# Designed miniproteins, single chains, part 107

Each design is a single chain, and the fold is of that chain. pLDDT is the mean over its residues in the fold that is shown.

## One batch from the design tools (miniprotein)

Design m3719
Fold by ESMFold2-Fast:
Structure m3719 (fold): chain A 70 residues (1-70)
Amino acid sequence: MTPEDEALGERGVEIVKKVNEAFKLAKENTPENIQKALEILRELGVTPEQIAALAEIYDLPDLAKAAREA
């Protein structure tokens, strides 16, 4: 495995972990956790429209609403 392949693997795992953390927070029914989830996803470069679409797929209506209102 080259250093380049290793770096790509590490970044991929890190992104997946952050996305999972964001959706885990969104499943907690609090406004603070929903705002934190939005912040994490925006930091990863996900657009509000993409966040809303993903939230609908994962049955997270509060996150979808917050993303659309942002």
Scores: mean pLDDT 73

Design m3720
Fold by ESMFold2-Fast:
Structure m3720 (fold): chain A 76 residues (1-76)
Amino acid sequence: LEVNEELLAKLIAAAGSETNLRILLLIDRAQPRGLSTREIAERLGLSPAAARRRLRELEAKGLVERDAAGRYVLAR
């Protein structure tokens, strides 16, 4: 598996929320390009509002960030 130890530790820290962990795994698979809120919502069967709420929670935790195109990527 091509996941580094620091990234794995960040993913485990989110394990208290299954949905948040699934979002992180989807974004990881889409690196370096990342995913939009819409793409995440569509892939996980979430409403756009639910996807935005989860992404804001992850962004507040320092696990994801938005790039210049408005796509979510894993925080470095």
Scores: mean pLDDT 75

Design m3721
Fold by ESMFold2-Fast:
Structure m3721 (fold): chain A 85 residues (1-85)
Amino acid sequence: SESEARLRALAEAGNEIARKAIEVAELGRRIHQNPKLSEEEVEEAIRVVEEGVKVLLEEEKRELSEEEKEELEEGIERIRELAAA
């Protein structure tokens, strides 16, 4: 997407937040292309998502809303389900 292209350019310029956003986007794309994940890949995916969200929120100086927290928890649970046989 155009937003992803802009984030990629910023990440290449050394912006740490843009780098984390790209890592999260790449993991989401990998999950879409290959929905079968190992337990190790699930743990890594969850960690990157949580760390990326934390970095973005700290830079934006805001906290997740109650709805956003539930959406994040549902997303993480869905990632865990990909490792469950």
Scores: mean pLDDT 66

Design m3722
Fold by ESMFold2-Fast:
Structure m3722 (fold): chain A 61 residues (1-61)
Amino acid sequence: SPEEAARQQAQQLLDAGQKFYDSYKKKADEAFKQDPSKGQQLLQQGQDRRQQLQQAAQQVL
């Protein structure tokens, strides 16, 4: 059904956002010990992308 397809697409977007965040959080954690500013920038990029994909998922539903 269209609703089932939309739900699956939304879940894929959420999963992609979480994986992106996890990757960037790991990079941020490594950077924080040497350069807190770079660590914060990487963490923010991960958060922003996850939020963007969460919003995209809401639009699909």
Scores: mean pLDDT 87

Design m3723
Fold by ESMFold2-Fast:
Structure m3723 (fold): chain A 66 residues (1-66)
Amino acid sequence: MDNIKRLGEEAKRLGASEEAVKKLGEYLGELDLETRKKLALAVMTEALRNGYVSEEQVEEIYEKVK
């Protein structure tokens, strides 16, 4: 699922500070490229199965993390 991406949105909704949201983004950015590719692929596959994204969007994301 888009769990990591949604975590940032949920943190804002729950009143987390901008610093906390920024720190989450930094953490995700420090993940190695291979781990980020695996997470992106898993998230996009799940989103596609649930109809949250189109196949074109999945291909676009895949190309960016490839």
Scores: mean pLDDT 61

Design m3724
Fold by ESMFold2-Fast:
Structure m3724 (fold): chain A 62 residues (1-62)
Amino acid sequence: GPVLRNLSDEEVEELAKELGVSKEKIEKAGVMIQLGYSDREIAEKLGISVKKARKIRKALVK
């Protein structure tokens, strides 16, 4: 799967606040990205918009 950036706990919390998504959902999205799931599948699984899933991917992927 894609290589993820190594974000600190504080960086994940800041991203969560910026995107209006819980830290737990960002962490789950990271796992799904590594497993090869699409932004649409991540959005459906986590109950977030495709736009938010795409922003999480952009923030996490190296």
Scores: mean pLDDT 84

Design m3725
Fold by ESMFold2-Fast:
Structure m3725 (fold): chain A 94 residues (1-94)
Amino acid sequence: LEALKAEAIAALDDLYALAAPLLSPEERQRFAELRAKLKEAIRAEDFATARAVLAEIGRLLRRLFARTQDEEVERRMLAQQMRLAWLLNQMEAS
C-alpha cells in the first residue's frame, strides 16, 4: 500500500509539473490546493475524497485541453491522470 501511495503522489506531482506552466495564476493556485487535498486524502486512505478531488482536477484539465494547441502535452497529462486513477483504484482494492 505505501508503495502505491508513493507512486500516486509521484504521478500527481508529474501531472502538476506538466500543467502548471500552461495554467493561469488563478488556475495554478486552484490546482495547488487540489494537489494538497489529494495528497492528504491518499495518505489518510480516504479514497472517496481522493476520487472526488481527482474529478475536480480532471475538470480543470479539460478546460486547459480546450485551449491547448499541443496534442503531445495533452496526451502526456491524460496519461498521468489515467495512471493516478488506476493507482487509486488499486489502493482501494488492497
Scores: mean pLDDT 82

Design m3726
Fold by ESMFold2-Fast:
Structure m3726 (fold): chain A 63 residues (1-63)
Amino acid sequence: MIVEAKISPEVAKKVIDEGYQAGDEVPDFVKEASPEVKKASEKGKTLILSVSEDGTLTLLVVE
């Protein structure tokens, strides 16, 4: 299942700056910053598909 979530540009920049890439599991600080991401992670393993500097995050939920 693909999920689109909004995070703050500051959180998006942290994801990019720390080197997270497509296929990586969403870090806990993103789950804490976004209730939508946290709910997605409860349904299954949640992977980053893309992240934009404007805070648009696309996720792949594997379950």
Scores: mean pLDDT 82

Design m3727
Fold by ESMFold2-Fast:
Structure m3727 (fold): chain A 75 residues (1-75)
Amino acid sequence: DEEKKKEEFLKEVEKLVAELVEALYNNDLKKVEEIIEKIKKLFEEKLDPEQYEMALKSIEEGKKIIEERIKELKE
């Protein structure tokens, strides 16, 4: 069932993104890189080339925003 596979894929991506955010919060850059590699590999396996390109851009933008926000939130 393609619909269910899509849902599971999104859930897995959300889980990895949450782990990525936690790693960034803990300033664990090695873990951040590992998680990003896992996400990219997952996208290569599951997505069409166009979707993969869009997803990579979204990940890079999200990562950049989160990193900048962490620096900006220096209280």
Scores: mean pLDDT 72

Design m3728
Fold by ESMFold2-Fast:
Structure m3728 (fold): chain A 73 residues (1-73)
Amino acid sequence: MTAEEVEREIAEARREFEALPEEEKTEEARTQFEAQVLLARGWVEGKLEEALDELEPLFPEAVARAREHLKKA
């Protein structure tokens, strides 16, 4: 995947997120969505470890799982 393709997918995902019912667009859900965007951009830019380090204080459990998945790949 190219950075341009990832940005297009992010734009589509953001449109779909904004189309969700208000009950599903909580502050927590928005924070998780923005975290996924940061992770996707970091992966494409070859800065995945930097993106994980930035997300670790906010989502320590999710970052630990992502690091375990990277060990398998």
Scores: mean pLDDT 72

Design m3729
Fold by ESMFold2-Fast:
Structure m3729 (fold): chain A 88 residues (1-88)
Amino acid sequence: IELIKKELEKLKDVKSNTELFNSLPKEVQEELKELILKFLEYEEKGDYKKAAEEWEKFLKLLEENGISLSDLPGLLKEILEKILKELS
């Protein structure tokens, strides 16, 4: 939870892209959340190699769903907010 709050603070000036996230298939939404959660867990543990592997899977899934890197900050904020809400 605290690591998610820390990442959200880095994105405080970014507008959450709720519409883009909700436009994705439910299975893609859940997979994106799982990949980000695993990335943060490995980063917290200092396993940067495994963190990088989960991040690469996340970026590939975005590309497969036609999501531009320019949309990434707003999408990442939405994902982090949804994970935080589910864990709270």
Scores: mean pLDDT 82

Design m3730
Fold by ESMFold2-Fast:
Structure m3730 (fold): chain A 57 residues (1-57)
Amino acid sequence: MKDPISGGKDEISLKKPKDGKEYVKTFSGEYMNKESAKKFAEKLGLKIDEEKNEIVL
């Protein structure tokens, strides 16, 4: 990709967005969209607790 506009945006927020999308809470209290949270968890060897929508060790 040359310069994708959406590629460099932060996908983490301190408040859960009210845009109708699924979000996962990180262990630091921040919210990520579910797909980004899965990729983040895989990079760190972490799991997503889908019951609580949280990233867990």
Scores: mean pLDDT 64

Design m3731
Fold by ESMFold2-Fast:
Structure m3731 (fold): chain A 95 residues (1-95)
Amino acid sequence: SAAAERKAEEERKERLLTVAKNLIYMALIANMEEKDLEKYLERKAREYGFSPEEVEWLRRVLKEALERSKKVKTFEERQKEALKLIEELEKEIEG
């Protein structure tokens, strides 16, 4: 049914968004290196069976989080940029 299809799509989007949020926190708040973020992404892609398109979207998120991390210096700025990027991604996925 259309309702069951929507629920399955929402659950898939929720998993994808959870991994994206974790990548953002790891990059901006934990100040982790790209290599560790890539290992996390590869592990979660295998665990959840993400498609190549979903993996590429997560790599875009990872790269964006790392680039924003380079532009901010204080913990307050890092937290603000993390929340801003999360809000942008939630709107992108839910739209």
Scores: mean pLDDT 84

Design m3732
Fold by ESMFold2-Fast:
Structure m3732 (fold): chain A 72 residues (1-72)
Amino acid sequence: AAASKEKIKKSTEYIQKGIELQDSNPKEAAKYYDQSLKLADDSYKESTDRNDQIGAQGLKNGAQMGKQRLAG
């Protein structure tokens, strides 16, 4: 669905923002990773398309790894 694909796109953009800010502003990076994780989780649960579900799961993993790196 279009809504699922838009959430995947937004989740990807937020991961990129998190990576960009990770060293300079870890507090803001954490917020972007949280937003990415939320959107990816919503996309995974709402999607009926297997490729969208795979993409969303990958983004969830990426956001979780980003958050773990920030936690030290």
Scores: mean pLDDT 81

Design m3733
Fold by ESMFold2-Fast:
Structure m3733 (fold): chain A 64 residues (1-64)
Amino acid sequence: MTDPQKLAQQLAESSAQYREQGYDEAAAEYEKAEEYAKQGDTLTASVKHVEGAVILSLQRREEE
């Protein structure tokens, strides 16, 4: 079981970091994951977190 508050904090930190780096699409998915985590929906938050990670990987690949 995942702590929703801890997950939300981690997602917020990752989102801010990726926005600073210019990965706006990945950051947006992490922001959606944070909102679901704050609502206690850790399953949907985890799915959105994975989607954000995939988008981040694709954006990094396209920048090269």
Scores: mean pLDDT 78

Design m3734
Fold by ESMFold2-Fast:
Structure m3734 (fold): chain A 105 residues (1-105)
Amino acid sequence: MEEELQRRMEELKAEGAELTKRGEEAQAKGEDLKTIAEIAIEIARRGLELLELAKELGLEGTGEEDVEKARKFVAEQFRKLAELFKEKDPEAAELFEKAAKEFEK
């Protein structure tokens, strides 16, 4: 069980690195903010799943309160991004708002 959790954490870490690379490439190519938003949201999803798995393994600083604070922080950041881009890019703003609601719990 612990070995499976460790492997999943390594997988999530690798997926996060690949998504980060995709985000950098999207910015370099001048892709739409919507595409960049989708990548950022997927990075956040993997980061939160990684934190949940770290909690299951009993790692320091990964208790229930730490996970809840992280989820709330991520939700607040996406709400701020939604407000920031609301007038300039409504589609990206809607994606950020939906992500904030998803992570709010």
Scores: mean pLDDT 81

Design m3735
Fold by ESMFold2-Fast:
Structure m3735 (fold): chain A 100 residues (1-100)
Amino acid sequence: MAEPTEEQRRLAQEVIDAAKNLADELEKAGKASPIEAISIEMLGLATAQDILTSALSEEELEAIRELVRKIKEAPTLEEQREYFDRLAEFISRANRRYFE
């Protein structure tokens, strides 16, 4: 695998931070159990790893930046969760394109 770019490392960290924040806030709101909160954090780590190991195009990097922005700016935890799930799915699909 090629070494990840500075942009990929930055986006990976932002995804980890967003997942941890989402997990903490959902648990505090009683909308996620402790096990569900851990699962969200683990999905964030897996998504970050996929960003670091994928050969992403500039268009794909722009889509990831936009989804991370939407997660940060989402007015509700429900919308934040939806954008997070969309980000994880998008990156999983992009990663599969290179390994199938």
Scores: mean pLDDT 79

Design m3736
Fold by ESMFold2-Fast:
Structure m3736 (fold): chain A 55 residues (1-55)
Amino acid sequence: SAALEAERARMGAEIQAVVARGRAEGVPLSEIQARVDAVVDAGDKRIAALKEEEK
């Protein structure tokens, strides 16, 4: 669905922004990974909710 594709695109853009920000701040790779994991977890929950609404 358009909503699922939009949410996946948004999650991808947020991951790219988080990586770029972490690199600019000079934080450890482990911190960048934790930030990415949080974005993926939140995004997966939103995608699951959207899929449930389409049933």
Scores: mean pLDDT 83

Design m3737
Fold by ESMFold2-Fast:
Structure m3737 (fold): chain A 67 residues (1-67)
Amino acid sequence: MIDRERLRRMVRSFAETILAYNPDRKVPEEELERRVEEEVERLAPQELSASQLFGRIVAAAARAVEE
């Protein structure tokens, strides 16, 4: 399992990518950071395999940029 800091960077990176491809979707940077941190807090205590973790990271990023 990856550490919390790396997990946060991965979720944030995917979220930023989703926003880059959706120019009509506007999420304030402060809100995005807060949502990413909330998703990371949900993932951090879970004992997931690497493949399971990757899927959860992508899903977390999608939720973080939800309107």
Scores: mean pLDDT 74

Design m3738
Fold by ESMFold2-Fast:
Structure m3738 (fold): chain A 91 residues (1-91)
Amino acid sequence: MEKAAALWFEFLRRVQERLEELYKQGKLTDKAAAEVAIEELERLIPLLEKEGYLELAKKLREIKEELKKENPDWDKIEELLEEIGDLILKL
């Protein structure tokens, strides 16, 4: 539990800090936000797989693939993020 939660909160913090920096520079767009999220997910997914959190890693990979689309389904991404939060809380 502790390791998965720690990796998830580190991911959220890194994304938040990068998005805030883009916002301060007047460069925050949906495309830039998606790029930040994809890069941080590519860092997070292998770390979760190494620790054995395969179901969590699978859901994050689904979010990453959705973010790579020209027109991402943001409602689906939000739903997957809620499912991930629930999984972490139940660990």
Scores: mean pLDDT 80

Design m3739
Fold by ESMFold2-Fast:
Structure m3739 (fold): chain A 99 residues (1-99)
Amino acid sequence: MLAEFLLHPDAPSAAAMGTADAEARWRFHVASHEGVARALQQLAGLPEAQARGVASLLRPGDVLEFTVRAGDDAAGLGDRLLEALAKHLGVSVEELRAL
């Protein structure tokens, strides 16, 4: 899944977690703002400028934790990514969408 590939840059570590279940709790390590911005564009459907604005609020090395399902569509993953970002930043998903 392309969305899954974008959200876990450390795929071998993800496999080593032993979660072959339909639902997995993923930890996404922020390597750069560009990776987060790309994920927000492709999964949450945010415009490039807004996605970059949201991503710039993170620091490299920050960890986003959210639930991923093997059968999830891009929209479902995008909603979970926005929830994880909102929780990490201490804001609402609605506030992130308004940026």
Scores: mean pLDDT 61

Design m3740
Fold by ESMFold2-Fast:
Structure m3740 (fold): chain A 85 residues (1-85)
Amino acid sequence: MEIKINISGTRTDAEADSARAGGQAGGDLLLQGRSGEQSGYFVSRVMIERIPDVRMTVTVGDANHTKVEVATARGRIVIELEASG
């Protein structure tokens, strides 16, 4: 099983509002996230290769907090991203 996650750097509110959730194509899932605050971390792309039973949830809390949960029939991976100023 292989999961690749790309995270964009800090963005302004205007740039955040332009980012949105994508779709699934074959075994790949493209996701662009956003934050309600200026600057922050965003998931710009997530690639999940040939895993037919995968569920992914992305939660963006604030400029410094992003949580990604990936669940499969065989297990669950939780990734919490946090930056202190």
Scores: mean pLDDT 46

Design m3741
Fold by ESMFold2-Fast:
Structure m3741 (fold): chain A 93 residues (1-93)
Amino acid sequence: MSLAQEINSKETDETVVLTEKDFEDPEIQEELKKAKINQKLIVRLKDGKYEVVVGFSNNGSFIGDLKKAKEGDILLKLKEKKGDETIFSVAKI
C-alpha cells in the first residue's frame, strides 16, 4: 500500500485530550475551532508541544499532502469536542 492508503486506513483505540495550548502554532487554534468530527491531521511532538505537519483535510482524507509526513509522526483523528478540549484518536506513522 502507499503511505496515503496506510494512514487513511489506520485506526486505534488510544485517545488524547488536547487544548489549543498543546499546539506550537497559534494559527492551529482557529483551525481546531472550525474542525469537524472524523477530520484528521498529522503532528510532530516538539519541545512538549504538537507541531502541525499536515493540517486538517476538507474531506477527512489525506490524498497528496502526505509527502510532508515522516515515520514517527503522529496521526490524530478528531472524535469529539468538549468546550475548549478536543478528543483525538492517536496512531503513530
Scores: mean pLDDT 68

Design m3742
Fold by ESMFold2-Fast:
Structure m3742 (fold): chain A 67 residues (1-67)
Amino acid sequence: AEQDLFNQAANRIAKAAIDAVDAGKTPEEVEALAQRLSDEAVQRGLSPEQAKRIRDAAVATARAHAA
């Protein structure tokens, strides 16, 4: 289902972004990772708009975690 795909992608991308911060990645590297994973989610059936919301949320969460 679309909701299940969205939730799976959102959780995976947010976790990857937080893990990247914990690994010492720069904000630019975290943004690039989130963008790549969101692009993969579009290829798997998410709309570009849904993927953008997930990416933006993951980047914001990672920035808060890094502060």
Scores: mean pLDDT 83

Design m3743
Fold by ESMFold2-Fast:
Structure m3743 (fold): chain A 99 residues (1-99)
Amino acid sequence: AVAELLRRQRETGRAFLVEVARATLRQFGLEVRDDDSLEEVRERIRRVLEEIDREIEEARRRGDEGRKRILEGLRELFEVAAEAYLEALEERARARAAA
């Protein structure tokens, strides 16, 4: 059914965003573990966003519009991906608290 297909597409999209967030954290040299706390992940996300913002400002100072646009796109994608990852961790933490 179309409704089931759309539901699977949303689930696949969420899983993809979670993996994008985890891969981005690893790309910036941060460890990613299944037992990471919500606060540890929030701190690592903040560090990656600060690094991207620093690189955007550097590209802007050099007049590198192409690099700036790519980094701005990466920042927007990572922000959405990071929200999906944090939601997944909060859901997992609630499940553990209920056990």
Scores: mean pLDDT 80

Design m3744
Fold by ESMFold2-Fast:
Structure m3744 (fold): chain A 89 residues (1-89)
Amino acid sequence: MDKDILRGVFEVAAAVEKLDVPAVADWAVEIIEKGYTVEEAFALGREKGELGTVAAAIAIVQGKVSKAKELRELAEKDPEEAEKEAKKL
């Protein structure tokens, strides 16, 4: 799939949930292109201080757009629980 089209789809999904559209979309594309596991994505997000954005991107990549905002908020409050919930998507 053209990655620009894929990024556009993720931008629309992020906008529906009122997320940081560019950041979430960029992470969603990277997760797919690099094949990151939930654990790898969360570790990288934690190192970069972008855990909430990464959690939202995982929900969007898994087709669970309605959970993106909830998972973002959970990652800011309880990163360990957010990772467990992301693995269930």
Scores: mean pLDDT 77

Design m3745
Fold by ESMFold2-Fast:
Structure m3745 (fold): chain A 82 residues (1-82)
Amino acid sequence: MPTQEQLELALKLAKESEEKIKETLKKVDEKLETELGQTEAVKKAREEMLALLDEALAKAKEQGAPELLLERIEHQKRFWEE
């Protein structure tokens, strides 16, 4: 049977390991939150830009804008889609 001292040492090591794991997870969460924030900001910017380009293309077509202008808007849309 393990001695009382061996059990106390095992519990202490388990508690210290748990605290270290919690600290590591907190650091990982902070890093992941920063990376996810950047990814979501890029996704939102892409969606907003595509919506603006779609609106601009619709207005340009309505006004009978030259083909060169329509091609320019479509080129910008492709850039944001990639």
Scores: mean pLDDT 68

Design m3746
Fold by ESMFold2-Fast:
Structure m3746 (fold): chain A 79 residues (1-79)
Amino acid sequence: DQRAIDEALALVTAALDGLSPRERAVLTRYERTAPNERDYAAMAQELGISVGTVRRLLRRAEAHVEPAEREAAELLHRA
């Protein structure tokens, strides 16, 4: 069902657009890095912030996006 796919994509896109610039930057770095290469210290150095700030911003970004990702997954499962 293409409509379910389009609706799921819109939900996730809207959630990502709702992130602060800093939250978006941290999440973008995290997602673009291979899982085995994700290093909070490297991200902190690149962004000029502390490791604790990277972890906090990523946690906030994930908490904001997770409900939309869950709803999107449910829409796709029902399609």
Scores: mean pLDDT 76

Design m3747
Fold by ESMFold2-Fast:
Structure m3747 (fold): chain A 73 residues (1-73)
Amino acid sequence: MTVRAEVVDVKEGNGVALAGVQLQETIPAGESATIVARVTVRGVEVLVEEDVTNDSPEDVPAGSRLTLGIPLP
């Protein structure tokens, strides 16, 4: 499944940016999802896609926050 995430913050470091994102949809227990977020880093908009698996016995609810790593040149 594909889950959209909204960017809540971006921290730029040496060689990597860390984007804090909020899930817009629930990832059910035992399901795999591709998280998609549109992140602006150094004035450039990047579409980030991250594959995740919810190995927990519980859903990851909409509104949950996680961090996506974006490699910088």
Scores: mean pLDDT 80

Design m3748
Fold by ESMFold2-Fast:
Structure m3748 (fold): chain A 109 residues (1-109)
Amino acid sequence: GDAHLQRLQDALREALADAPPRARGVVLRLLQGFTPEVLIRYLVEELGLSEARARELVRRLEPLAEQLRAAVQQAVDAGEAGDEAAYQQHLQRALDLTRQLVATATAAL
């Protein structure tokens, strides 16, 4: 539900607090559900990447973003079911994937 999603989003945002601003902006948009084409546009128009560089970065981020969305959904589902152990396991996976996304974006920006 919304309350479990909100708590998860707050934890992920806190994990992003010390990330470089450009990488943080990219990962936050992935967490907001930006599609690949919308993210490419953001990278080109707001961050000044060439279209080729933006497409290559999105190609590298996409598998991690899909895994992150799955981990977020699994955490929400576990929270709604009252399974605290599963919630914490999926939350930790989401945090680890968020850190991998930050590292990947930072290396390319």
Scores: mean pLDDT 85

Design m3749
Fold by ESMFold2-Fast:
Structure m3749 (fold): chain A 116 residues (1-116)
Amino acid sequence: MEKIEKVKKLLKKAIENFLTDPNKAFEYLGEAFELLREEEDKEVQIEIIKLINETILEILEKLGASEEVIKEIEELTKKTIEALKNAKPEERKKILAEYFSKVSDLLITTLVDTAL
């Protein structure tokens, strides 16, 4: 399966499962992120990050996230893409791990906030 098509399929499943089975949705997001980490082509990595960003924004909007959280994700994505453009190959895995950690934290925080 073409990597980009597999990522798109995983991200669609994450959206479909996010409100009914968050654990399964996070599993699909994790698989998409692992495909991103295994990618060696910088341009393909950037395309995958953009797809993940679009998916995360859709989930956050469905959760009723604040404008501030949405802007934080947009800034994080821009900074991650810029960092990847300038990074050595050995540094990219760390940049991607930090991106996923921050995205996951923002999603979890939004889920908790919507319960209030």
Scores: mean pLDDT 80

Design m3750
Fold by ESMFold2-Fast:
Structure m3750 (fold): chain A 98 residues (1-98)
Amino acid sequence: MLERVSGVREVGRELLPLGRITLVTYEVYSEDLGESRLLRVPVPAGAEVTGVRFIPEKKTAVIEFSDGSRVEIRIEDGEAVAEVLLAGHLGPALVENE
């Protein structure tokens, strides 16, 4: 089941040892659940957020970055999941649910 993503905010950031990836922690809120989930997403180091948009018909939030990458966030069966999309393709992000 796909729950609505109602809010996304950055709550933490960690630069990984190779200096090429920043691990960003997002708090993802859903009105359908009445609560938030934490989600850790790898993004290219130095990429800055240029936009956040919600696609209600897909129940998806999209975070857009200065390097052209984007992160698509969904809540599936009560679990926050993310897909990181670079100009080439990075594949699914590792997720942590709390």
Scores: mean pLDDT 75

Design m3751
Fold by ESMFold2-Fast:
Structure m3751 (fold): chain A 60 residues (1-60)
Amino acid sequence: AASEELKLRVLLLKAVVDSTEFVIERMEANPKKNPELLAQQRADLARLRAELARLEEEVR
């Protein structure tokens, strides 16, 4: 059974993923403004999604 700490970690990480996706969508509306930062945000999102998927498997 997943601990309350693990469940909370999943919830917090999901919020971070959702927030990062929102930021990327805003940046993609004007991709010429800061392409290096956009690339970095996309890399961070991929890493965060992988970690979230791993933790969600641990909760099951």
Scores: mean pLDDT 82

Design m3752
Fold by ESMFold2-Fast:
Structure m3752 (fold): chain A 90 residues (1-90)
Amino acid sequence: DEERRRAEERRNADIPDDVRELLDAVRASLPRERAEEERERLSKETGKEIPLEVAGLKLAADFLARESGSEELRKRARRLVEEELRKVES
């Protein structure tokens, strides 16, 4: 239903800090070894030294994209990771 989809989008738009907090919570629940593997992979892909924290956030965003049915949450999580990666790649 289009009206329900809009209500979810607006709710997600009203809680930008919750998306970052949710990413941090998921990142904290992931094994450190997986974040280290992702850091190595991203560093090779970008040619930059990626911080472990940023790699962990990307893993958390990927996890939320698979588990969450919310397209808006997925887009917001992806944008947050892209902004952090942009700071490293600059």
Scores: mean pLDDT 69

Design m3753
Fold by ESMFold2-Fast:
Order: C-alpha cells, then structure tokens, then sequence
Structure m3753 (fold): chain A 65 residues (1-65)
C-alpha cells in the first residue's frame, strides 16, 4: 500500500509535466493512465511511468479516452 501511494504520486508528477494526461489512478498493483491524445511527449512520460512501475513491481495500463 505505502509503495503504491509513493509510486502513484511520482506517476502523477511525471504526467503533470507532460501536460497530456487526464488522470493517473492506482488499483491494486496496476497503474491506470488516461490520456485524450498520444504525442511524443506523452510517450516519453509513459515510458518513465512504466519504468517506475516495473521497478516497484506494478503494471501500467494506458487508456485513451
């Protein structure tokens, strides 16, 4: 739980920096990333979030809304 919260906050900061993310949510051992469009900046941020998740043992799922 504590690891998930720290990871979620880090993922939210990365998403905030990219500007293309609508929300980032944590459910169990999965991070859900919601975007309305995919750009090179969004892809870069997503890779960073995936890397953080992988190191923490969490999965990352991308959803376009």
Amino acid sequence: MAKGKALLEKAKEIAKESGSFKSVELEGERIFVYVDEITLKTIGALISIIGEGFEAGFSVELHVI
Scores: mean pLDDT 76

